# Designed miniproteins, single chains, continued (3), part 17

Each design is a single chain, and the fold is of that chain. pLDDT is the mean over its residues in the fold that is shown.

## One batch from the design tools (miniprotein)

Design m8558
Fold by ESMFold2-Fast:
Structure m8558 (fold): chain A 94 residues (1-94)
Amino acid sequence: MTRITSVQVQQLDDTTIQVTLTFDGDAASAAAAGQQFAQQLRSQANLTAPISSTQVQTSGNTSTITLTFADGAGARAALPTIQQQAQQLQAFYS
């Protein structure tokens, strides 16, 4: 089972939030888990504010999920939800 060793949530600009996940495993496992977790984060964040795009990039054992919102108010409203979901993912997959 893929384990998460660290999670970081960062707001890059008014409409963009980035989640960085580091995994205990190989790059292929990190890529698969990153895609799965991106879908979960997008689903939860979209309940709070409209999301215009979601991107996942994997390098080695690290997956970076970038969520872009329709507007800055939505991104600000969704940030606490994304932080909570990221912490929950680390708790379940540690």
Scores: mean pLDDT 78

Design m8559
Fold by ESMFold2-Fast:
Structure m8559 (fold): chain A 100 residues (1-100)
Amino acid sequence: SDFEQARSLLEEMLEIAKKEAGTEKAIEKLTELAQRILQLLHRALARVPAEQRAAAETLVDQAASLLGEFLKATKEGDIEKAEEVAKQLEAVLDQLEALA
């Protein structure tokens, strides 16, 4: 459920980026959604087996970095880059879910 919620929030972020890129209001909304995704991923980390935890922590760090790149691309109006970063983030979410 945490991964389904994270994917749903990422889809919402991409729709906001496509409609409202370059606006201050969009960046505020996207920052809130990114923080919610990170909270869900940190909650999921608590449920990862101890032997997988270091790998899972690395994936959460990658997700945080990609969310930052997504916010930057959206602020700059670079929708193609935002879509590319969203696909990379989906791949990281898939890898993290496989460890949980």
Scores: mean pLDDT 87

Design m8560
Fold by ESMFold2-Fast:
Structure m8560 (fold): chain A 81 residues (1-81)
Amino acid sequence: SSFDQQDLALAWAVGETRTALLADPSASREEILAAMRAVAEAEIAKITDPAHRAALRAALDRMLERLAAGELSGEVVSQVQ
């Protein structure tokens, strides 16, 4: 990524949210995806560079599309790198 520290922080926050909710048997797939989007949008909102914000928003959309397609494994992490 062009901004490794902020990209890593976003990936970490989203990954931790996913891991915590996947450990909860009462959490639905839709609930997990919504929580991941909310956490990611909050992190993206902190970024002042419009180009960096656009890149991370595009990465978020790709990540959520892969998760919605059933790709919940470590392959999602490689999409952010």
Scores: mean pLDDT 68

Design m8561
Fold by ESMFold2-Fast:
Structure m8561 (fold): chain A 67 residues (1-67)
Amino acid sequence: LTDEQKEQIKKEIKAKTGVELSLETIDKVVEIVKENRDKSQEELAELISKETGLSKETALVLVELLV
């Protein structure tokens, strides 16, 4: 992802969930999704929530934007 695409994801997440994400958190989420492409959206959201401390709801929105 480009820095511009990461900023767009940050804006979308804030609009949908009210949560403000750092670019570092977005990078971590992108890496988790890349390494776990065989998993369902539900499994990815649960893994992201566990690894980042984000709510499952916020993680689900992130997965929808990235997958």
Scores: mean pLDDT 81

Design m8562
Fold by ESMFold2-Fast:
Structure m8562 (fold): chain A 78 residues (1-78)
Amino acid sequence: MKEEFDKELEEIVRRVEELIREARASEDPLEADILVSLAYMLLSVADLEIKRNGPPSKEIQEKIEEARREVDRLAAEV
């Protein structure tokens, strides 16, 4: 079920992207911190699923890596 697994990971990426957008739009530092923490949690779930099921397609791997870089950049902003 490689296609189903890729779709599950793609859904996680979409949720991370939504959380990043909300965090960037937030005027409340506490809300932004919570949203970034939730994004890291979802990326951790993706890492766990990959560890259990093996690597997804290269396209999905690249999307996960980009989402992770974006969360890391946002977390580094004071």
Scores: mean pLDDT 80

Design m8563
Fold by ESMFold2-Fast:
Structure m8563 (fold): chain A 70 residues (1-70)
Amino acid sequence: SHAEAQAYLQQGLAAYKAGDLGAAVAHYRQALELDPEDEAARAALLRFLRELGVRPDSTTPWGRLLAELE
């Protein structure tokens, strides 16, 4: 649901602020899985991964995720 997706986005941002990068990415991914057509959530995840220095490549799970979303 939209409310569940928004809760995951909130939890992801809180995790990022706490320095837990893994939890932040996981929560943002789950938010987008719940609302795949949420362009704002997709754009936020893309920007978030880029701001954190993730590269769009196939050598890491996060790099593959970023490449898939682009």
Scores: mean pLDDT 77

Design m8564
Fold by ESMFold2-Fast:
Formats: sequence, structure tokens, C-alpha cells
Structure m8564 (fold): chain A 75 residues (1-75)
Amino acid sequence: MLTREQLQLLAQTAVEVIRLEPDNKELGDELVDILNEASLGRLTLEQVIERLKEIAKRASPEVQKLLNEAIDKLK
């Protein structure tokens, strides 16, 4: 299971991405789903990182930067 600190970082990252791209509901929903599954112990840290990397590949440069910073802090 992710630590409380890792879950807080993931939640903060989701909020920051949603604030940056409020009209991108699909992106916001994907990040909230990852947070919810991780908080329920359904995702390992490795699985969270892989999902964030997949999103970053198709995201804007600004979102990609935020997600990569979060990935580095989660390691």
C-alpha cells in the first residue's frame, strides 16, 4: 500500500492538474480514479507510477512536467 505521504502527494498532484486544465474532465477523472484505487490498496506504487507515465506521454507539456515531478517524489 502507498504511504499516507504518497497518497497526499498524489491527491495534491491531481488537484494541481485539474486547476491547470479544468476543462479536461477525462484527465481529471483518470487521476482521481488512480488516487481512489491507490487509497483502497488496489494499486501498488509501481502500478501508480506506470499509470502516471502513460498519462504523461499524452498530456500537455505543463501537465507532463507536474506528473514527472510527482513520479520523482513518489520514488
Scores: mean pLDDT 85

Design m8565
Fold by ESMFold2-Fast:
Order: sequence, then C-alpha cells, then structure tokens
Structure m8565 (fold): chain A 75 residues (1-75)
Amino acid sequence: EEEKVKEFEEKLKKLVEETAKASPAELPQYFAQLVEAAAEATRFGRESSPEARERLAEVVQKAFDEAAKAAVAAG
C-alpha cells in the first residue's frame, strides 16, 4: 500500500515536471495524462486505508497546485 502510494507520488511528480517543460502545443497532452493519473490514484485510494487515501489526496492536490503554478508562469 505505502509502496503504491509512493509510485503514484513519483508518477505525478514526473508528469508535473513534463508539464512545466512542455510547449503550449503539448500542454493539453501532458495535462490529460496528469488528470488520468490523478483519477487512477483516487480510485486506488477508495479501496485503501483511510491513511493511504488521505496521503493520495494530498499527493494529487499538490500535483495540480504545482501544475497550475507552472501554467501561470508560462502565461
């Protein structure tokens, strides 16, 4: 469970980094991948312990916050 949470954290972090480096033409593709990864993490969280679900919610929120900051910096 903790290992799976760590995998989602790493995957979302990499997607945020790719989104920050993406050209305007590539942003929709990377953002779609981020949304999909977040949906997978949320689904896994529903079948997990309350602690793992809370951790995954924090990881997802942080990823979107960082992606939003990158988008604002690019604009």
Scores: mean pLDDT 75

Design m8566
Fold by ESMFold2-Fast:
Structure m8566 (fold): chain A 96 residues (1-96)
Amino acid sequence: KLKELEEEFIEEARRLGELLTKLGLGSSAEEAEKAAEEIIEKIKKESKTEEEQIKKLEELIEEVRRQVEILEKIIKGEPPTSEEERRIWEEVKESL
């Protein structure tokens, strides 16, 4: 389960990086994968139990998936319509 979540997180991060590249925001899929691997390593060092590691990875996967959904909508020409979607988009821009 933990290994599957690690792989899923790396895959979602890669997808986020590809979308950011398409939007001209400068992040690459390779850079996103490396950042995800570094985050996983940090979680393993800072989290004392496997259950804590799983919970943190699940939370990060949900956050990345949300960012991916919003970026995909923007690429399709569907701008963020809700205040929450607009906030997430602004946060994504600021994180780069």
Scores: mean pLDDT 74

Design m8567
Fold by ESMFold2-Fast:
Structure m8567 (fold): chain A 124 residues (1-124)
Amino acid sequence: SAVEAVNTLKNIALKEPSAVPLVVPALLKLTGHPDQEVREAANEALDEIVNNIDKKPEDTQNTILTALEKASQHPSPAVRMSAIASLTEIALKGSPSVKSQALEILDKLTKHPDPSVKELAKQA
């Protein structure tokens, strides 16, 4: 099932930092899935990965932040919302370095031409 695929991707990302560049973009795309259960599973998986960002190597942290910045500009409103929510979580709970990077990305998004992206970023 698609939910089982999400759980597999989550477990791979948690165990294998080298898989993060492939897994995080895939999970972000799944936050826009037609099935609500798949969207919820993908958001839960991203939340777990994001809550463990401070335990990851700097290259992995930068990969996650880059994937979130790209997803915050995705055509799907659900994907943009999930990415901005993840950036907000990092900005609130991250170590000083990743927190500063997340805040910089959120500040850039407050100037985005899409009103829906801009409004979400301002509420972060």
Scores: mean pLDDT 82

Design m8568
Fold by ESMFold2-Fast:
Structure m8568 (fold): chain A 95 residues (1-95)
Amino acid sequence: AAVAATGAQAVEMIRAGEAGKAIATGSGADLTLTAEAAGVTATAGVGAGTGDAYAGAVGREGGVLVGSLARAAATTDDAALAASSGTVRVEPEPL
């Protein structure tokens, strides 16, 4: 699932699916984005002049590909956050 949230002082953590999560912490333009999937973690910061920032993680757990993505858009007054995670089934090759 994807959720967009704006706020001057807060960002929203979102969890979608079993093996992936995305989180943003901080306020305004001082944000840290973290994305986690199957024990893989990616982190990105929003600095002055960056505008949008993304953190994405993709990993495998038991032959299933799972991913998560965190995005933050720094605006003049507020920060916007969109976060999503998902699971992609990778079918075995036919015998």
Scores: mean pLDDT 45

Design m8569
Fold by ESMFold2-Fast:
Structure m8569 (fold): chain A 72 residues (1-72)
Amino acid sequence: SVTLLLPSNLPPNLQKALEKVAEQIKADLESLGVKVTIEYDPSLTEPVLIFDDGSKKSGSLAELHEAAVQKA
């Protein structure tokens, strides 16, 4: 399983777009058997992916999606 931490302090339109993309990534990864938890942290400037072993990767949603697929 993985936890996807997202910033929560973006302007409303950008926040909605981020949330939509994150939900699409969650749906895709769960179709591959990867359990995804989405959490929000207002101190973040970029998304962070946390693996169940405690390792972390920060970056764009596209980069984090690729990293999570490699673990599936």
Scores: mean pLDDT 81

Design m8570
Fold by ESMFold2-Fast:
Structure m8570 (fold): chain A 111 residues (1-111)
Amino acid sequence: SIEELKKENLAILDQIASRVSADNADLVVDGLLEALRKAIEVSTNEKDKLLLEIAEGLIGIARGVGKIINDPVFAAKMSLKVVRKTIEELTDENALKGLLEGLKKTLESLE
């Protein structure tokens, strides 16, 4: 179900959030961007695609601000908040499945 896919996406996102450090912050941001791009590619819902594209843009802004203030962890934490809100609003099962696979890959890349 959509609700079960959202719950699973949020659980993996929370595990990523718990592992964020200065050493992996850029990997987290890159992983979240790749997860969003995967969701865009497999989504069949134009409104969900637009939401995912907006989320990608907001993560770009968070990364830019992180560079200005010399805080990559800030960029990663803000990117995680953007993805959380995106998950809560998605309605397409294909988008949620694509996002979940990207988030799992991101989690596996973290040490």
Scores: mean pLDDT 91

Design m8571
Fold by ESMFold2-Fast:
Structure m8571 (fold): chain A 120 residues (1-120)
Amino acid sequence: GLSPEQKAALLGTKAPDILSKYKGKPVVLDFTALWSGPSRKFLPIFYDTYKDTDLKFVLVHVGDEPREEWERFMRENNFDPSKVEVLDRETSQQLAEHFQITSIPTLILLDENLTVVHVR
């Protein structure tokens, strides 16, 4: 995760316009990669926590894994593909740069107006 100072700096800030399609409901951004042991361990736990909520669960992958590896991981861990969005690499990289993500896994919770309300 991010440092306490980095987390504090993100609170109350707006997500970039690239996420505007998600306005109207809370969003969880999970910054993750399959090469990361902690990410592989915690991603199914985070998914299970949010899958039955009104939150939009969005995977922001910062690794080089192709879509087929993500689809395989999701199937092997019993993810419902209708409940999880996997962003493309370009969008994921833009978000990681915008939020200055230096550690994974990192969770960012956005409210319905795409304002950062929690960082883990």
Scores: mean pLDDT 82

Design m8572
Fold by ESMFold2-Fast:
Structure m8572 (fold): chain A 69 residues (1-69)
Amino acid sequence: MAEAEELPELVGLSAEEAVALLKERFPSAKEVPSADPGLRVFELDDGSRILLVLDGEGRVSAAYYFPAP
């Protein structure tokens, strides 16, 4: 099975809208600095991560949840 779970509800939202919804669903989520400006990375309290892939307009093109190992 794929390790990452897609978060389709975040796709097509602006980065700010996606972050707001993400924090509503995952209140422990904290943004981790990313070297890639097209990626926003969030870490949860349990070590799980959420990746937001941004398009050239700053909208979410893909979103993934990576559960803690």
Scores: mean pLDDT 78

Design m8573
Fold by ESMFold2-Fast:
Formats: C-alpha cells, sequence, structure tokens
Structure m8573 (fold): chain A 58 residues (1-58)
C-alpha cells in the first residue's frame, strides 16, 4: 500500500519530528534523511519529494 504524507503532516508524528530535530543540529543530505526514515519504516520504501514523504509497502 502506498501512503503519501506531507512534510507538515509528517512532523506531527513524534518519531519523525524528533528525527528531523536531531538532523537539523548538523547539515544533513537528503540521502541521510531518507536512510534514517527507512530505519523508522523498515517495511516501507521511502521516497522524498519537495513537500512529501512517500511510503510504499515492500
Amino acid sequence: MKKVISILEARKIPEIRELMNKLSEKPSTKEEIQKELEKLFPDYKVELSEDEIILTEK
């Protein structure tokens, strides 16, 4: 199943918000952010767009 979450909505999820806050403490690449999100959602393929996080079930 494919789930699309806006960045604004994603920040309402405590685990994602905490991750984003941690990553903001230093410069982080899009690839690093994607890898950390994949650790939070191991059953999903994570894709980042400009405004959205796309989770596709593996």
Scores: mean pLDDT 72

Design m8574
Fold by ESMFold2-Fast:
Structure m8574 (fold): chain A 99 residues (1-99)
Amino acid sequence: MIPEAAREIVREVGRHLGVPEEAIEKAAEEAAKKSEEIAKKLKDDPKEAVREITRVVLEAVYEAAPGAFLALLEAAIAAADAESEHLALAREFVAELRA
């Protein structure tokens, strides 16, 4: 479930950003692989596993389409009406890249 979800998220976001299919598939497989390893390491800490998997998905999409992804992520943060762990991670990711 988790590796498949990570793969599909990278695919959908990558296609939306106009990334070439070859680059999307490479990023999706890398995200799925890392997500599986994180799930195994953090099996006793699901909250931390979700946080790290979210970070891996963000990194995979960023590597495939840096400028377009940052613009989409900033727009999503600005459009959000409620704070969430995903929104906090997205904000941290953007802040680190701008530092």
Scores: mean pLDDT 70

Design m8575
Fold by ESMFold2-Fast:
Structure m8575 (fold): chain A 61 residues (1-61)
Amino acid sequence: SIEKLRELTKAIAEVMKKEKPTDSDIERLKALLDQMTPEERELALRAIATKHPEVAERLAA
């Protein structure tokens, strides 16, 4: 749903505010992405890669 996607993107944005996401933050991001459709997940990964490319690589593997 649109509401669910909005909450997921908000949660992802909060983690992305961190200068150095921890392993725990990366696990949280993975759980959030797992709730998205493949298209939504691709867009989210591209946004994550813009600020934290290493984190995006770990999430895409």
Scores: mean pLDDT 80

Design m8576
Fold by ESMFold2-Fast:
Structure m8576 (fold): chain A 57 residues (1-57)
Amino acid sequence: NAKAFGAAYDAVKKALDEGYTLNQAIEKGVEAALKADPTLSREQAEFLAVVALNMAL
């Protein structure tokens, strides 16, 4: 959902700006998405984090 995606995007962008690796940025995005919407599956959260990473690059 839009709130979960926004949270994932912000977390990924911040992680990249702080010098974390791409894999670490994805993991932070997954955590942020699940925190914003706990009803998401891990697979849905991972999808949002990967999309967010591609948008942040």
Scores: mean pLDDT 84

Design m8577
Fold by ESMFold2-Fast:
Order: C-alpha cells, then structure tokens, then sequence
Structure m8577 (fold): chain A 94 residues (1-94)
C-alpha cells in the first residue's frame, strides 16, 4: 500500500516537473508531495463518508447481506488507505 502511494506521488511530481520544463528543488518536491498527500487524504475521506451514507441506506432498506458486506469491505480498504496516506504525510513533515 504505502509503496504504491509513493510511486503515484513520484509520478505526479515528475509530471509537474515536465510541465514546468525544469527539475524541482528538494524543498519544492517535499512541499508538492505534502500538498498531493493532503489532497488524496481529503478525497479519500469524502469517499468514505459517501460509502458510510450508502451503507446506512442499504441496511435501512433491507439490502442483501452480500451487498452490505461488499460496502463494509470497501470502507475498510479506504480506511486502511487513509491511514497509509496519513503515515506518509507524517514521515514527510518530520
């Protein structure tokens, strides 16, 4: 998980360097990585809230247990991703 996220962030940084036509300084790269991580955390939290709302509705209408379990698993995976993103952000700020 963390290694996949690190790869995605490095790819986004390289894309921005390409668009600017220059290499970023070490400080600029760090600041950009922090900004990318904060945005990814924000989006992941919004997706989690949407899934939690959907789960509440699914339970209320008496949806199939299989559907409920699928939504719960997606929420769990998203919470694990948020944790990994927050740990990477902490490492960069240290």
Amino acid sequence: MKEEIKKEIEEEVKKIEKEKGRKLSEKERKELKIKILEEKIRRAKLEREALESFLTMARWVGADQELIEKIEEEIKELEEKIKALEELLKELKE
Scores: mean pLDDT 83

Design m8578
Fold by ESMFold2-Fast:
Structure m8578 (fold): chain A 85 residues (1-85)
Amino acid sequence: MELDKKIKELAEKLGISEETLKKIEELAEKGYSPDEILKKLKLPEEARELVLLIEIKIGIKKIEEAVKKTVEEIEKRRKLKKLLE
């Protein structure tokens, strides 16, 4: 939740709209670098910290999703092994 607060504060300070924040998240999810996102959305260098915070947020979500998928896969494989042995 601390990241969401910092993202909002920086967005307000830089005059960045909610719509632009959504586009930054979309590009970060697609694996674009901060430099690419800044260029594509024509954001100033001052927005780099905001883009980095959003990328960190997306990275955390991806790690959580990957861990969840791995746990589900392990559980499914354990159940199958028990039925075959």
Scores: mean pLDDT 78

Design m8579
Fold by ESMFold2-Fast:
Structure m8579 (fold): chain A 66 residues (1-66)
Amino acid sequence: EIQREVDLALLLIIAAVGKISGDEETAIQLVVERARQLGLPEEVVKRIEAAKSVDEAADILEEAFR
């Protein structure tokens, strides 16, 4: 429960920092790496990797953690 909320929050923070810094591609790659380390399904990880923006990656993350 708490760990799931913390994991989602960390991934969303990485995405938000990328949006603010303007380096969305690097942010998406960092989110992908962390998501794999956290054991998210490979299908979800591949969807994030294919995301065109950090907003799209964040939407995929929020959906996966529901």
Scores: mean pLDDT 78

Design m8580
Fold by ESMFold2-Fast:
Structure m8580 (fold): chain A 98 residues (1-98)
Amino acid sequence: MEEKLKEIVEETLKNSSEEIREAVKKALELAEEAKKLGYKDEEVMKIFLAKAAIEIGEILRKQGKEDLLGEAAEAAIKRGKEVLEEYEKKVEELKKKE
């Protein structure tokens, strides 16, 4: 991950609500898993952003704040789900090949 992204993650974890902190933590854990599996920094960042967008979007929906999700944000969450689905399929293939 880029230095700037790490700094943003640390600031978010310290200054955000507990729910948003958990969302960012889950995204970071998935990104670290991808990095350990040999994914390049650009792909790791893409996976991190996808997971973060999905988790934060779900928090807003759970709180009844769906109106805060614009059309662009909904499209980004949908693309993020596709990115994570492709990632999970690749991880399964790598585990099968051993």
Scores: mean pLDDT 71

Design m8581
Fold by ESMFold2-Fast:
Structure m8581 (fold): chain A 70 residues (1-70)
Amino acid sequence: SGAAEEEARRKAFREEVQKKADQNFLDMMAARFGISKKELLENKDKVIAELEKQGKVATAKRLRDIVEKL
């Protein structure tokens, strides 16, 4: 049985897990492009455009969504 407090706790846990997953995604993307995470964030629009050109539209969208939350 789910109380409202349990739903709120599960939501908070999911948000924390997602935040960590987002950071891991940025680290993996930086490694794939052979750049630092800082350089990835500084050149985000170019990286997103390159992913879209490669047909990786879902990956590009995820990167944009993550960067917009920072």
Scores: mean pLDDT 82

Design m8582
Fold by ESMFold2-Fast:
Structure m8582 (fold): chain A 81 residues (1-81)
Amino acid sequence: GPPAIDPAVLEAVKAILEANGIHSPRLDEIARDLILATRQLGDDVEGLAIAIQRIMADYGLRVSWETARAIAERLVALRRA
């Protein structure tokens, strides 16, 4: 099965995405993929921003570097809280 994800973390990631203008019927799947990417990349904000752009592209979404980096910074901060 998929790796265990805390539902509160999932909802927080979805809120971060929506706050950055990311809206999709597949938002749950996108948020899960981003959580898995943060687990692999840790505190690497730039690496996570690259991963965000690639993951978003897989869902047909185009995200600027500035937006991807802003999301990456929020995801790193969320992991530290």
Scores: mean pLDDT 86

Design m8583
Fold by ESMFold2-Fast:
Structure m8583 (fold): chain A 78 residues (1-78)
Amino acid sequence: MDEALEYGLRVYRETLARLLSEGEDWDTAERRALEEAARAVAQKFGLDPQEMRRAIRRRVQEEEARLLAEAQAQQAAS
């Protein structure tokens, strides 16, 4: 599972960066990147794409929450 999730996160980040560089808005790019990453992982590792999409999304949300908490801590210090 961990190798599949790490691969999915790599595909997600690469796809997201590419879509954003092509002028996609964040919401559209994030949705498409999650879908493409989940499909790529499911196909490569023989896993359920819906479960992989959920797992990738959870890891992304954990990273986003951490960055938001750090930003709020910096704002509170001012």
Scores: mean pLDDT 78

Design m8584
Fold by ESMFold2-Fast:
Structure m8584 (fold): chain A 72 residues (1-72)
Amino acid sequence: MVSEEDIDRGMGLIMLGVAKLLESKGDHEGAYEMGKLIAESVSREIAEELARLAEEEGLLAAARGIREALEA
């Protein structure tokens, strides 16, 4: 059975994929804003997991967006 946690992780991964596309096009501001939207859209635990994944993949603008939104 699909859990709320599974849905949160799935949605966050889709949004992180969009941030990765924006980074690849040089849109660092867009990737940063997508990171903030991820933090607003999923649980804090999943957002922290995705920030770490973004950092590991070198998506630094997206990771910054997630972390700053979680601090606010």
Scores: mean pLDDT 85

Design m8585
Fold by ESMFold2-Fast:
Structure m8585 (fold): chain A 79 residues (1-79)
Amino acid sequence: MEEETRERVRQALADVESKANEILEKAKTKSVIERSLAIGYVNAALRYYREALQATPEEADELIRKANEYVEKAEKVVN
């Protein structure tokens, strides 16, 4: 149970990190306002990502959902 949850969390965190890096790369081609907004959302996502690494399995799932929400918001800014 715990090991399966850790692998799921690890995969989800890798996805968040990958998407965050893609968003930051796209943000380089955007206006100052769009870049600042995207960076803000990515920073929020990475904060939840860091908390998820230290959380219980139950808390980690919720934090990953929040991280993905902010990644999606950042992606919408740069697309």
Scores: mean pLDDT 78

Design m8586
Fold by ESMFold2-Fast:
Structure m8586 (fold): chain A 96 residues (1-96)
Amino acid sequence: SKKETKVKAILALLDKAVELYKQGRPEALKSIREAIVSLAIVDPELARKVAEQYGLEDAYREGLKKRESLPTEEELDKFAFEEISKATIHLRRALA
């Protein structure tokens, strides 16, 4: 499903960003936060657990606030997908 595809993409982005952060690339922290924000829009329950694991509950709250500001589920889905795509491109450029 579209939701499953987005969740899988966000989690893959999160895993790569966490790996880069552990390798001493501080810019990866922004990608970690952005992944949690996007996850909170798509799957708030999963995002809460992930944010708690990394001590980034503020990013989770930011994502929830964004979710509340968008009037339709279609707009939420579009926003999350566009942010994931941009974050993925930025992370790939950092890896190159």
Scores: mean pLDDT 77

Design m8587
Fold by ESMFold2-Fast:
Structure m8587 (fold): chain A 78 residues (1-78)
Amino acid sequence: MEELERKLAEAVEEGIKEVSKDKEKTVTKEVDGITITVSFAYGKDGIEGVKITATTADGTVDEGGLLLPEAVEELKKK
């Protein structure tokens, strides 16, 4: 169980790093039958972020979003 949680966190982290380097990329990773998709998205007020989608083999979909680390640093400069 801790192993799966770590693998999911790793996949999300890796996807965020890849999207941060190339905003035109969509990163898809599979972890124990769960498909994690990370893509670039603009949030409210044009803040740069990522959309994260987790899809299980049974078709259950969970969606979330996070701000990119670079976008958070940019906000601190203002």
Scores: mean pLDDT 66

Design m8588
Fold by ESMFold2-Fast:
Structure m8588 (fold): chain A 75 residues (1-75)
Amino acid sequence: MERLKKGLEKAVEKAPPELQNVVKAIAESILKDPRNLLAAAREAMDKTGASREQVEKALAFIEKEVEEEILEYLR
């Protein structure tokens, strides 16, 4: 899924410093297993020690970037 990967890469690059490690962890987990977004979020919390609020912000940021890439590709 080249569009998903592109969106995830953009999310990691554009993430603010305080969310960058959380966004990166979620993106890596999604690329490894894109079928379970909740598992990716929980794994990122465990690895980074991020709060639920930080994970929610990171997920919203990732969704925005991925959605933008997909919409830009669709006719």
Scores: mean pLDDT 74

Design m8589
Fold by ESMFold2-Fast:
Structure m8589 (fold): chain A 70 residues (1-70)
Amino acid sequence: TLTKAQLQALLAEIRRAAPDGLPLRLTRAAAGRLSDESVALLQQFRLENGLPVDGVVDEAVWQALQAAAE
């Protein structure tokens, strides 16, 4: 399970990676904007919370991350 600090760091990194807003696709082009650790943590969060394990961070994933970080 991700810590609150890890969730907050992940939210901040996604915000920086998607300055034009969501959705953010985790493609080769986006890999340089998110660290390998953040990509792995995001995949773990999706799996643990029953979210789709696709390469897209949409508004639903963002809201779930914010709720978990409280």
Scores: mean pLDDT 71

Design m8590
Fold by ESMFold2-Fast:
Structure m8590 (fold): chain A 75 residues (1-75)
Amino acid sequence: MDHEEMKKKLMEKVLEKLAELGAPKELLEKAKEAIENNDSEKLAEIVQEMLKELGLSVDEVNEIMAEAVEEVYKE
């Protein structure tokens, strides 16, 4: 898989995890659109809003990222 495709898949996995935690559907849809448009600035803003809405700690965010990486990079 290309580096860009793996990065996109990683972000999609992060969004799935955030959805499981109750992230607003509107923000999830906007994030999906930003991924499709390769709008990294808008994606970063939306992800930050979702993390804030969910009240996640830095440690919880790091756990979500680690789990998403493992799922994407599993053989």
Scores: mean pLDDT 76

Design m8591
Fold by ESMFold2-Fast:
Structure m8591 (fold): chain A 78 residues (1-78)
Amino acid sequence: LSEEEWREAEATLYHIKGFIADQAGDYETAAEWYEKAAELLPEDSPERRTLYRNASVAYRKAGDEEKAKELEKKADEI
């Protein structure tokens, strides 16, 4: 894998980890994985936007409204 392909593979893995944590009710951990996955993707990536939205929702479920708003703004800027 090239460095770019490796980063995309890591983003996919982190997205899966976030999904598993979210399904388990570990919303803060889920949000952290979604955010890390988004940061590995290109700035203009539609998948990056989706991951920031997922992170925002997870932070809101965890009770972190300020962080949820921050990630929602990041998603809207993509």
Scores: mean pLDDT 83

Design m8592
Fold by ESMFold2-Fast:
Structure m8592 (fold): chain A 94 residues (1-94)
Amino acid sequence: SAAERELARLTAEAIELASEYLAKTDDEEVKKKVQEIASLLYEATNPELSREERLRLAEEALKIAKELAEKYPDDKILQRLEEIARRAVEILRE
């Protein structure tokens, strides 16, 4: 579906942004959270999982991404990861 293609595209962007962030930061706690966001969003695209399970994964990614975006309001990568996670949740709720 168009929604599934959008979700896959957003997840690919999140993985690229996570990789870029990990290359630029030395904060191990933030690195782990960014990796977790990317992993949760990737798993949320798994067609073997129920829609409810995929939504739960995307909602967990959004929770982590929102906390990082609020802590670092000037960080463009962390702000974009929050936007991606929020859109993934919207797609999976429809």
Scores: mean pLDDT 90

